# Designs tried in a protein design run: designed miniproteins, single chains, continued (5). Part 55

Each design is a single chain, and the fold is of that chain. pLDDT is the mean over its residues in the fold that is shown.

## One batch from the design tools (miniprotein)

Design m17878
Fold by ESMFold2-Fast:
Structure m17878 (fold): chain A 80 residues (1-80)
Amino acid sequence: DKFLEGIKKLPLDEAAEVALSLRYSLELQKLRDEHGVLTPEQVEALRKKYEEDLEKVRSMDEETRQKYLDALIEEIKKAE
């Protein structure tokens, strides 16, 4: 996947944030596939989860953040 390979070339902090953004987009697409048109409330709930995950990742040490990114990339690969 060209997009995931591009993420791996970014600085670790940027890579983790971009990977979280991609997971958010995939989760949003799954909800649209299940329910059709999403309400603003459903979109906001996913966005809040994404923001919470961003804060969590930003508070991690480098080793923990790298492991989190690796796990997130594998999760995204399985979702595609």
Scores: mean pLDDT 78

Design m17879
Fold by ESMFold2-Fast:
Structure m17879 (fold): chain A 82 residues (1-82)
Amino acid sequence: SSSLQKQQQKALEEARKVVDEMKKDKSLSPEEIANKAVEILERLFPESQREEREKLAGQIIMLSAISKEEGLIYLEKILESL
């Protein structure tokens, strides 16, 4: 197994843990959820996938502004697809 694959798996596990913590934290604002989600996406998606990363980030920002729960659900779906 490549070192890149191991780094990606660890980053994904850490991201899933952060999302679970965000789901339990009722004090987080929509903006805080969006900002944390963007940081997760920047860590998981390399510069070669920048366009996709920015598109996904935009969707999370929009959904989080409408509903914090919908933003988190969408982020979980992204992580499940990786």
Scores: mean pLDDT 81

Design m17880
Fold by ESMFold2-Fast:
Structure m17880 (fold): chain A 100 residues (1-100)
Amino acid sequence: SIKEWLEDYVGLLKDAAEKMKKAKEENLDNIIDSIIDGLRQLLDKMKSMKVPQDVLNELEALAKKTEKDLNEAKKKKDKEKAIETVESFIKGLEGIVKKL
């Protein structure tokens, strides 16, 4: 189900946030790129699964904002902003999961 997929994805994001906190600056880009690839997989999964339109709209808006903020953090080499962005995304996804 989409709910189970989102819960699993939230778990992966929590692991990614912990890895970011311990990562050297040189590894930050790879972690960010992995998260952005995960966002693309999330959007593709929504296309393949039946979800309520309001949930789909909220997920798309959240994903777009997160990708923008992560790309900005990557460009600026801002590890703290990258972590904050991922943690904010996790909170947003947990809110969406509660509606499912």
Scores: mean pLDDT 83

Design m17881
Fold by ESMFold2-Fast:
Structure m17881 (fold): chain A 100 residues (1-100)
Amino acid sequence: SAAEEAARAAREAARAAEAAARAAREGDVAKAAGAALAAIGDGLAAALAGKDNPEAKKAAEEAAREAARAGLAAVRGDAEKAEEEAREAREAAERAVKAA
């Protein structure tokens, strides 16, 4: 279903955000940038899915927003903020899964 696709995309966004945060913590700017681009792309896909389930859509959009914030923080070398935003992306992704 569209809700299940939104939930899956939201989980992919959260995983990419977590990878970006880890790369930032390790000081690997190139790896952080790659993971940040993946987080933004996966987040956009999550935001575009789930039109038939408002609860899943809202949670997926939150996951997308937090994943994008995590990616941007990671590229700036702010590992603490990237980790915080990645946790928020994960929480939103799990809400999307529960709503699907």
Scores: mean pLDDT 82

Design m17882
Fold by ESMFold2-Fast:
Structure m17882 (fold): chain A 66 residues (1-66)
Amino acid sequence: SEEKIKQIESDYNKQMEELRKKKEETTSALLAAGDLEKAKKAEDELTKEMGDLHAQASKQILEALK
């Protein structure tokens, strides 16, 4: 149970870090191109993906506690 929780946290942290990098790279590229509207859309979409990942990880932790 504890080992499963640590693995879930490790996987979550890795996936969150990759999403943060993708968000930064995508937003920076769009801002450099002068496309503020697309940059905001990309930021909002990736922020949603990060939220969905957090919800999924929380569910997995609850299941691991059983």
Scores: mean pLDDT 84

Design m17883
Fold by ESMFold2-Fast:
Structure m17883 (fold): chain A 92 residues (1-92)
Amino acid sequence: MEQTVRIELDREILLTGLSTRFGRDEVISRGELVEALAGIAGVKLPEDADLEKARLFINGVELPEELTLEELEELLREAGEKVVFEIVYETL
């Protein structure tokens, strides 16, 4: 069953939270990124969620399946002061 979670965060809070979790040149998997975003936002995701196959959108634009923290930081700078994430995932 398809589920959607919407997370809205201040960009500086998000950048700080991500930089404490990942190295700048580290390739971030989809599951790692979704878990990090949920953790920063204080959102609990279901245990049966397929996070590696989740789709991620920033302000309505879909993210690539893999990206580095440096690439993500660049996208976040273009997003403005408030960043809206939509996480679309499947559950059993």
Scores: mean pLDDT 80

Design m17884
Fold by ESMFold2-Fast:
Structure m17884 (fold): chain A 91 residues (1-91)
Amino acid sequence: MVEERRPLGPGSRVVVIGAGELGALVARGLAEAGAEVIGVIDRDEARARATAEATGAPLAIVADKADPEQLAAALAEIVAAHGEPDAIVTA
């Protein structure tokens, strides 16, 4: 059987890393396209929360993307709560 991988779009479950100006725009664009933003990760709690609230994301997690242990822990929390994402977007 040919396993058809669906492209990113309606119904895709995504995690956004980086909730600065570009990351917030990307997250909102994905949500408007029908993707489910299941988590937002940023070093700044206020930016992560604002982007999560704007996209309806259930999780906003504070982690430094330059620290692989913090990123791994944040991703593990999202996966434990919502399952494996279809994509991880870094902005």
Scores: mean pLDDT 79

Design m17885
Fold by ESMFold2-Fast:
Structure m17885 (fold): chain A 63 residues (1-63)
Amino acid sequence: MPEVVHHEVEAVGAEVEEADEEGEVPGDRLHVLTIRTEERVGVSEVKRAGPTRVHYHWVVRPR
């Protein structure tokens, strides 16, 4: 079990939240992306996107 740094960063989504209601943004920009590189670098990028907003989860390993 490797030791990783936990960092949660919220990306853009609050602004698009109001636009999503109107249907201005179809949501193509709001998609979930998951990157797992703990094996080599220990960088784990988890982008959680919903129909209204996108959530950014950044996990970096100190070593």
Scores: mean pLDDT 36

Design m17886
Fold by ESMFold2-Fast:
Structure m17886 (fold): chain A 62 residues (1-62)
Amino acid sequence: AVPSIERIAELARAAPTERERRAIGLAYDALAKTGRLPSARTLAREAGISVATARRLVEAIE
């Protein structure tokens, strides 16, 4: 959705680490291709971040 895309861009600018920016990029790619965000567990595994951090990012985008 358009609001989620703009929110993702805002989160990417605020992200303190390259891993979190990578996670945000992966969430954006999944949303753009499937219309749905990946699970926190999948995002954590793909980006190399904690499940807690991935959950926070997914919830912030929603």
Scores: mean pLDDT 74

Design m17887
Fold by ESMFold2-Fast:
Structure m17887 (fold): chain A 94 residues (1-94)
Amino acid sequence: MKKEELLKKLDELREKYKDDPSTVALINAAKTAVEEGDLEGLREELRRIMRAHYARLQGKQVDESLPDDEIRELMKQVPEFKPLAELYELLDEA
């Protein structure tokens, strides 16, 4: 995906979740990382955040061998964490 296309999709996601200040802040941080060329660092940070939320939802420590895709699909089923999963999916497709 081109950088300009990714930034546009991030703006669309921010508008979709505009009433969620925490999601807006996360998307703004993502836009900054994309503009600075730190897309890989951003993906790694979001991966850690998703794994941490998954651990809280499951009430247990996440196995390091558990695939990120499996965690993402499970997070999409939880309304509170769907914005985070959608953001990660968008950045993973870039």
Scores: mean pLDDT 74

Design m17888
Fold by ESMFold2-Fast:
Structure m17888 (fold): chain A 83 residues (1-83)
Amino acid sequence: SLDEALEAIDRAIEAVEKGDIEAAIKALLEALRYLEDGPLEIHLRIIGTILRLIGHEIDGSLDKEVVIEELRRIKEEIERVLG
């Protein structure tokens, strides 16, 4: 469901704001599952964000503002393309 995908991205944004990287990754994986028939470009952007979160979890340097802005842009693109 589109609404479930958007809700999952909102959960990922909230998790990043709280510094809960594991919850953010889980929410983005759920968003990918809800968007399984969606555009490849959106899938690749979500995957890229997951990889960025994993990288920052390893090195401890999370630019939360950049990640949150990218997630908001992904949400806007989903609403524009699929809504």
Scores: mean pLDDT 81

Design m17889
Fold by ESMFold2-Fast:
Structure m17889 (fold): chain A 70 residues (1-70)
Amino acid sequence: KELEELKKELDKLLEEIRKKQLEAGALFREWRKAPKEERPQLVAEIDRISNEILELVRKVRALRAKIDEL
């Protein structure tokens, strides 16, 4: 059942987004406590994770559109 498989894929993508959001939150807490010298590196890591989340969100949007077309 194609719809069922797409829904399972959607659930997996949403779970990955949630994991990445938790990782970003942990990095943000490290950034707040970090010495000024270390903050640029943490900002770069946060930006990397944020870009990964945005890519996953785009995949979720595309997948939802496919589900709506069924």
Scores: mean pLDDT 83

Design m17890
Fold by ESMFold2-Fast:
Structure m17890 (fold): chain A 84 residues (1-84)
Amino acid sequence: DPSIEEFFERVRKKLEEIVNLPLKNSELPLEERIKIAEEKFKELLEELKPYLENALTEKERERFKELVEEAEKKYKEVVKKLEE
């Protein structure tokens, strides 16, 4: 479905932006950059919650879960590289 593929592409791009947030704003302490990224991630999940509950099929919910888990894994790798 074109509409669902467009939805997942938008979600993927937003998650990628959040994952890379700690690499931006090098003037801020790392702990503050992490906090900003985590808050943005929570905001995105809250925004998407109605779509998960009302618009997605069970298979599409699993696909969403995989996208989130992949983004969380990449985020942990980014943070680890920035920590001494």
Scores: mean pLDDT 79

Design m17891
Fold by ESMFold2-Fast:
Structure m17891 (fold): chain A 76 residues (1-76)
Amino acid sequence: TSGQDYYNQGQQYLRQGNYDQSIQNYDRAIQIDPNGSVVRDSYQNRGTAYGMRGGRTGNQSDIDQGRQDVQRAQQL
């Protein structure tokens, strides 16, 4: 399974509002090919998933991680 395949699955789960599965798939996309074409987008969209989950639950750690992921995507 390629980084692109994990990224695509992460996108699908994000659209469904399944943030746990979305985050896990973006984690795999980043880990399998850290220099790949989807790494920037994976950080950006994982940031969105963390922000959405944190916003729903009031989890400050998720909100902070989401912000960090978006910032990292901007550096890539």
Scores: mean pLDDT 88

Design m17892
Fold by ESMFold2-Fast:
Structure m17892 (fold): chain A 87 residues (1-87)
Amino acid sequence: SSSDLATQAIDRALQGDIYGGLRIAQTVKDPIARQAGIRSAIGVYYGRISGNEDQSRQYVQQARDAMRQGDNQGGLQYAQQAVDIAR
């Protein structure tokens, strides 16, 4: 499912494979789940370069947990927070 693929994308990003996470996320057909995956990968990346890695990773983990429960909208909101904290 789109939720399962987005969860896989997020797990790859959390493992440090940001490019792999982005590639998987781009294959997700549901636009909300796709954006949750993309923004999660970006959030991990921005967290690393801004020094806010721990906080960004916590939001991305919440996005992953929401996606695992099929909450695509919640997953997107947490993923956006991961990006925003790193700006």
Scores: mean pLDDT 87

Design m17893
Fold by ESMFold2-Fast:
Structure m17893 (fold): chain A 62 residues (1-62)
Amino acid sequence: SRDEKIKLAVEAVNELQNDPRVTDEQLDQAQQEIGQAYQQSKSVEEFRRRVEEIKKRTLEES
């Protein structure tokens, strides 16, 4: 399950990093929030949900 969370985090960060509308500041903020979600989430499904919400919010603010 740890490997699944790491994979989700890496994929999310790569998607945001490759979006030209996402600033370095927004990427740093998203990485911090993903890190918090990694520590606080009790399941892979909870983590996936939190990561998806972070991605959506970051892209909407871009």
Scores: mean pLDDT 83

Design m17894
Fold by ESMFold2-Fast:
Structure m17894 (fold): chain A 64 residues (1-64)
Amino acid sequence: SPKTWLNLGLAYEKLGQKDLAIKAYKKVLEKSTDPNLKEEASERLGNLGDPQPGVDVIKRVVLG
């Protein structure tokens, strides 16, 4: 169940297991068809500082 993955992500956040929390939230996005669950998981990933691939690289390479 995608809701189970969301609950696991929340539990890992409480334990300070950031990497495992990120993996659990990504599973919600992969497995869920519920837009509310996807929105919650996406917001949690953003708050955990999941690096958008390339944003920091673009800032360093393009903006100098």
Scores: mean pLDDT 71

Design m17895
Fold by ESMFold2-Fast:
Structure m17895 (fold): chain A 91 residues (1-91)
Amino acid sequence: MLLISTSIYVDGKEYYSADPTSLEEAGFIQTIGAFEEAIKIGGDVKVNIVASTKEEAERLAEKIKKTAENFGLKVESEEIKGGEATLTFKV
């Protein structure tokens, strides 16, 4: 598996940050938890993903955006630079 790194902030505070891992699902599960926390506190969510390729970063960003929309969060910004994607969401 390709290694990915995921960092998540809720209302400007670190919610999750991990060393690069082959477990894509680990970062995604933590992102879901962060969305639930943001809804409870009325805060913003920032997700930073570093993947091995631009295509993987784009795929993961789209997956996270769709999940955020299903939670009722609004996509505030999206920035993809090479293998790095940064997404921000608002309740």
Scores: mean pLDDT 78

Design m17896
Fold by ESMFold2-Fast:
Structure m17896 (fold): chain A 76 residues (1-76)
Amino acid sequence: GDKQEIDDASYAILSGFAGTLTDAEASKLSDDNVRSALGGLAAGMKIEKVSKDDTIATLTKLADAAGLTVTDYGDL
């Protein structure tokens, strides 16, 4: 189902993102709203092959929510 699919894809993206973060910033990524935003992007990628620009836009929104900058994860 879409919820399970989104959660798995969110985790895949979050794992890659978390590899570039400090422990304090990584803890902020556990927020449901941040995970939901990444889940939306990941679902889009699986369905329609979302562009890098869309990925960067969503990660920028995530950075704002988590108190990070885009440079903290190298623009993916």
Scores: mean pLDDT 50

Design m17897
Fold by ESMFold2-Fast:
Structure m17897 (fold): chain A 80 residues (1-80)
Amino acid sequence: MMKKEVVILSFAGSNEELYKEWKEEAEEANKGAELEVVHLKGGSVEEAQEKAREKAEEYRKEGKKVINIDATEKGKELDE
């Protein structure tokens, strides 16, 4: 199948347990979509978000539908 919905996840930091739990939950919630993960241990949230945006644009130019982009560590801490 050539055209899929794509979910792009980005995580900056070294909290591997939070990253794993969040990734598993995102995979379960988006079973019908292709999952792309950008994980930067010790990188910045901004760097991870920028890489996720670049991947989103690349997928869109390939004709794929990008439905979600998430930057986990900062969003998770601020929203919860």
Scores: mean pLDDT 63

Design m17898
Fold by ESMFold2-Fast:
Structure m17898 (fold): chain A 62 residues (1-62)
Amino acid sequence: MPLLAVAVKDFTAKNDLELTLKKGEKVVILADLGPAYVVAQRLDDGKVGIVPKEVLEVIGEA
């Protein structure tokens, strides 16, 4: 099942493939891109992008 995660710090997208997150925003992890990155969907607006794993804490199932 896809995982629910929360941003533990602000992250600003550096390119069109990355997703900007504010601390406290919730995302669904859609895919694992290896040791450092995931594809995530923002719950607030449904926007999809690449996010560093270091800015996310998994909190359950989505």
Scores: mean pLDDT 82

Design m17899
Fold by ESMFold2-Fast:
Structure m17899 (fold): chain A 89 residues (1-89)
Amino acid sequence: EEYKKFVEKLLKNVSPETVIDILVFEAVLYVKAGDEQKTEEIVKVLREILEKLGDPELRDRAIENARTLAKALGVSDEDIDRLVEALRE
């Protein structure tokens, strides 16, 4: 609830692309930390934004950024694959 309100405030002041980049980075950080509950919360909001925008290129960019950032932070391939599959839906 609080997180969704924070994201709604961001969308009023920054571009949707920037909001997506921020949420992708946060999701990767929580995956690295092993916080499944926070990862699920962030990914759910991110999916809602991507679905509402309806832009396949924006989704593909989010997935690619998630992979790049997760690899840079030393996230396991298995955790990267799980995050990517969650973002595709």
Scores: mean pLDDT 81

Design m17900
Fold by ESMFold2-Fast:
Structure m17900 (fold): chain A 91 residues (1-91)
Amino acid sequence: MTMEELAELVIAAIEGDEAAREALIERYRETIERNFSGSGEPDREVQADLALQIALRELAEEDPELAKRVVEAIARKAGVDPEEPLAAIEA
């Protein structure tokens, strides 16, 4: 997988694509297992969060310009596409 392909998976996973989240978990399974030292297999949500953090770090180290693009996409998702409003109609 190229760094560009990795960036696309990170963006898709943050947008809520379960297939992209599973692909990131599979890519980083050995690193996730290493970071979750000796305690067995972590929960899927924990695996997805770890995979995203590892992917963002790898992008920042290997291709800083591409990492910047991913950060801009994350910021856009947080500011422009708020998709998970829960019970905040009258707060």
Scores: mean pLDDT 69

Design m17901
Fold by ESMFold2-Fast:
Structure m17901 (fold): chain A 78 residues (1-78)
Amino acid sequence: MLSREEVEAAIEHLEGLTKYFLENVGKLSPEEKKEILEQFEKAIKELKEYAKKNTSKELYEELVEKLDEALEKIRAAV
C-alpha cells in the first residue's frame, strides 16, 4: 500500500518533471511534444489506477488533483 510519504514523493517527482518539460518545451519539435504528452497521459492514468487501489481516499484525491494540475500545464504548453 502507498504511504503518505510515497504519495508525497510521487507528487514531488511529477512536479519536477513538469517543470523540466515546461522549461524545455520551446526547444521540442511538434512530434516530440505529442510523444511526451502521450507518455505523461499514460503514466498519469496508470498512477491514478494504482493509487485508487493502494491508498486512502483522501491521499488519492490529493494525488489526483496534483496529477490533473500537471497534465493541464503540459497540455497548455503543447
Scores: mean pLDDT 81

Design m17902
Fold by ESMFold2-Fast:
Structure m17902 (fold): chain A 68 residues (1-68)
Amino acid sequence: MSPEEQEKHYEELIETVEKNLQETLEATNGDKAKVRATADAFVALARKEGLPEEVIERLEKRAEEIIA
């Protein structure tokens, strides 16, 4: 996979997680604690799968923006 294709793949992954967190926020009527738990689960899975730290940091930043 080229660096450009890999970056696009990571961006699409982050967008998918962001959508899932937004859906969780809506389904729980704004329960930020449940959104945080969902975000933590995605981060833990990303670390276990060996995703780059930069991608994990981007995921955490997107989660914070949704929770804030």
Scores: mean pLDDT 79

Design m17903
Fold by ESMFold2-Fast:
Structure m17903 (fold): chain A 89 residues (1-89)
Amino acid sequence: MDSELSERLREKFEKMVELYKDPSKKEEYEKLVEEMAKEFAELDGRESPLMIEAYKLAIKGHILAALGEDDKKIEELGKKVLELLKKLE
C-alpha cells in the first residue's frame, strides 16, 4: 500500500471515531465511512455496490469496537458483512 494512502485512511478512521459520538455530525460521519469503503473496494479491485456496503459495515464495526460500544451492535454489523460476502460467492 502507498504510505501516503495508508496514512490518509488512518486519519479518516480516527476522524470517523470522533464524529460518531456527535449526532450533529452524522452526515459527515456517513460520508467519511462511504469514502473509506470506496477506497478499500478500489484497492481490492472489487468496486461493486455489495463490496462497498460490506466495507462500510466493517468500518462501522471497528469504530464501535474502538469506542467500547455494545457487543451486540458489533455482532449485528459482522453478521451483515458476512451475509453480503456470501452473495459474492
Scores: mean pLDDT 71

Design m17904
Fold by ESMFold2-Fast:
Structure m17904 (fold): chain A 58 residues (1-58)
Amino acid sequence: MLKEAAELLKKTLEGMSVEELKKELKKIGVSDEAIDAIVKAIKEGKIEEVAKILEINA
């Protein structure tokens, strides 16, 4: 899960939309609360926080 989520983050930085990211995160079993926190962290440029959220909620 964590490695798959890290690859999705990489794709988001390469131009994947936030909506596609949410969809893919749901497919790998990330909770709705964690998805919202990840989206917020990405919008704020806090990539380190995204990794932390994924580790806790994987």
Scores: mean pLDDT 70

Design m17905
Fold by ESMFold2-Fast:
Structure m17905 (fold): chain A 88 residues (1-88)
Amino acid sequence: SLEELLRKLQEQAQAEADYEAMRNSLIDKKIKELSKQSIVPFLKRVIEKMDEKGEIDFTEAFREVSLELYKKILEDADAEARAQMAAR
């Protein structure tokens, strides 16, 4: 029936919304955990990126390392959210 199709679409939309809410919560948690850690490893990676490329300044290296860190946080949060949703 049309009502059965609508219910299934609502259940899928809810599952997707739950997944995104869980992922965003995990991203927030990981960022808060980073705020408790020493900045020294991050700065070391920025300097390492400058050395690797030879011609980029601190601002560009900082931007690239920040994007790498953010991407890793997103990937880790996605993996954790999918694992948690699969266990439900």
Scores: mean pLDDT 80

Design m17906
Fold by ESMFold2-Fast:
Structure m17906 (fold): chain A 65 residues (1-65)
Amino acid sequence: DRRELAVQALVEAGYSREQAERMLRTAERNGISYVDLLSAVAEQKEKAGDEKAAQALRDAIAKLE
């Protein structure tokens, strides 16, 4: 399940399941792919110095592509 994979990646990156679900719904409404959403979040985490969260998101992106 691609949606569940994206939810789990966001949760691993430090978001709640409820927050992750809202982020995915907003992306869907704006025509943003899950890959693009997770890529943007990974960039934010990398800039914030959260290398572990950034790597978890990149691993999920590889599985979605």
Scores: mean pLDDT 85

Design m17907
Fold by ESMFold2-Fast:
Structure m17907 (fold): chain A 82 residues (1-82)
Amino acid sequence: LEEARSYLNSAKAAIETAKNIYKRDPKNAFSAYLAAQTAVDNARKAAEISKDTPLADEARRLMEEAEKLQNEFKKKYDELKS
């Protein structure tokens, strides 16, 4: 459970980092994309570990949010490179 909470907190921090990177400078869309990818990885780990615990729903929601951000920032990066 502590391990799941650790990954959950890491995913939350990575989501905020990704949003802040892009908000400060949209030209850093690739860096925002990488931060969102880190959030997806941590949220996925949290969801796997938290299966059958009260944290499972929160972990799945964060994974979905992180995946959405990853896709959004990848699209923004692809728009910037030509």
Scores: mean pLDDT 83

Design m17908
Fold by ESMFold2-Fast:
Structure m17908 (fold): chain A 101 residues (1-101)
Amino acid sequence: MAAEEARRLAEEAESGESGKEAARAGAEAAREDKGPEGARAAAEGASAAASHAESEETARAAEEAARAAIEAAEGGGPEGASSAAAAGSAAAGARFEAGTG
C-alpha cells in the first residue's frame, strides 16, 4: 500500500535525497489514502527529510513541515490527511498546489 511503502522509505532514508523522496512519497500517500495511515506516512516522510537535511535551513523548514503534518494527522479525517499531504510536500521542497497539483 502507498502509505506502507512511504513509511518504509522514511525508515530507510540515509541521505538528504532519500529523505526528500520519503517526504514526497508520504505526501502522495496522504493525498490518495485520506486516512490516518496516509497522514502518518506524510509526517514520517517529513521527519526523515528533516533528519537527513544537508543544511540547517532545510532541516528547520522540514522540521516545521513535519510538526504541521503530525498535528494534522492527530486531527484526523480527510481534512487532516490533506493538510498532512501539503506539509509533506513542503518538506520535500516541492511547491504545493491546492487542488489539481
Scores: mean pLDDT 70

Design m17909
Fold by ESMFold2-Fast:
Structure m17909 (fold): chain A 60 residues (1-60)
Amino acid sequence: SLLQQAVALEAAANINKVGASASELIGKRTSPEVAAKHKALNEKAAKLAEEKAEELRKKL
């Protein structure tokens, strides 16, 4: 259902937000440049998932 897809995308967005925070923390001890790229990718994935979830909820 559209509701199940929206909930799954919202969960995926939250997981990617945690990934972004973890990347920043790891970067302090390893490679700040690589960590910044991983953070940006996770933030972009979270935003796309949230936008798709909102789109699906509007159809409910």
Scores: mean pLDDT 83

Design m17910
Fold by ESMFold2-Fast:
Structure m17910 (fold): chain A 85 residues (1-85)
Amino acid sequence: MPPLTPEQQRLNDAVNEELSKIMKKTDEALKKAKTNDEKIKVLQEEIKALEELRKRAEAAGVDGVTIAMIDIAIAVAKIELEVLK
């Protein structure tokens, strides 16, 4: 139950906007992918972008809820990648 400050709210909003942009870009790329190999490449690039976002978000001191949302997105992408093999 950490108190949410106005500064934390603004940082969280900025990180959530970047997360949404990564997810939208990945969805567009997956729709264009014709083979499982192309989809695997798209998912690998998404995971890398999400891991870099998580690292920057942690360094910026955003709250644990925002970090958890990024971790969930990474986990989902890794599951999708495993299914495609």
Scores: mean pLDDT 81

Design m17911
Fold by ESMFold2-Fast:
Structure m17911 (fold): chain A 110 residues (1-110)
Amino acid sequence: NQEEIERIKEKIKRKLREILLNELGLSEEVANELLELVEKEFEALKAGDFEKAREYGQQIREITEKLGNLRALEYITFTLLLLSEVEEGVLNEEEVERRIKGFLSPPIPL
């Protein structure tokens, strides 16, 4: 169901925005810029345009590096993987919720 897939993807993007703003303390302007780049990278990947996908990915890396917030890059990478699995019909909404909860759990100190 295409409408369900789009709804789940929008939920994933909204959750990323909440994390960028509330957990990572990024400004609304920066969070919105990163979200736009994530969407552009994902659309380029779906289209098989790996050159544009790499360009958008590089812009994300440059922004997160300038902010000194590599945790934002980790969340963005996780989000791109979730979006891809949802687009391919591999994950449903419940599975997405479980993946998000697992990623947000404190890492085991090593």
Scores: mean pLDDT 82

Design m17912
Fold by ESMFold2-Fast:
Structure m17912 (fold): chain A 82 residues (1-82)
Amino acid sequence: DDIEILKEIADDLLEGLKKNPSSEGAQDGLIGASKELARLGDLEYAIEYLKEGIEILKKDPNANEEKLKELEKLLKEIEEKK
């Protein structure tokens, strides 16, 4: 099940992001997994993962503001599709 595999990947990426919020690889991976979850029709889960990632990045004083903006824009786009 592609959705279940993506959820597993997203969970691992969130845990990595909690340990290193400045990891661009983890940030990009979360964006990619969220987009793919939305493409497969799991909009609810994509929204939940993006919200969690955004909250993690907001707590990091070294957070990439452009990446945070990209995540917030993606969240809004997916919410508008629901």
Scores: mean pLDDT 78

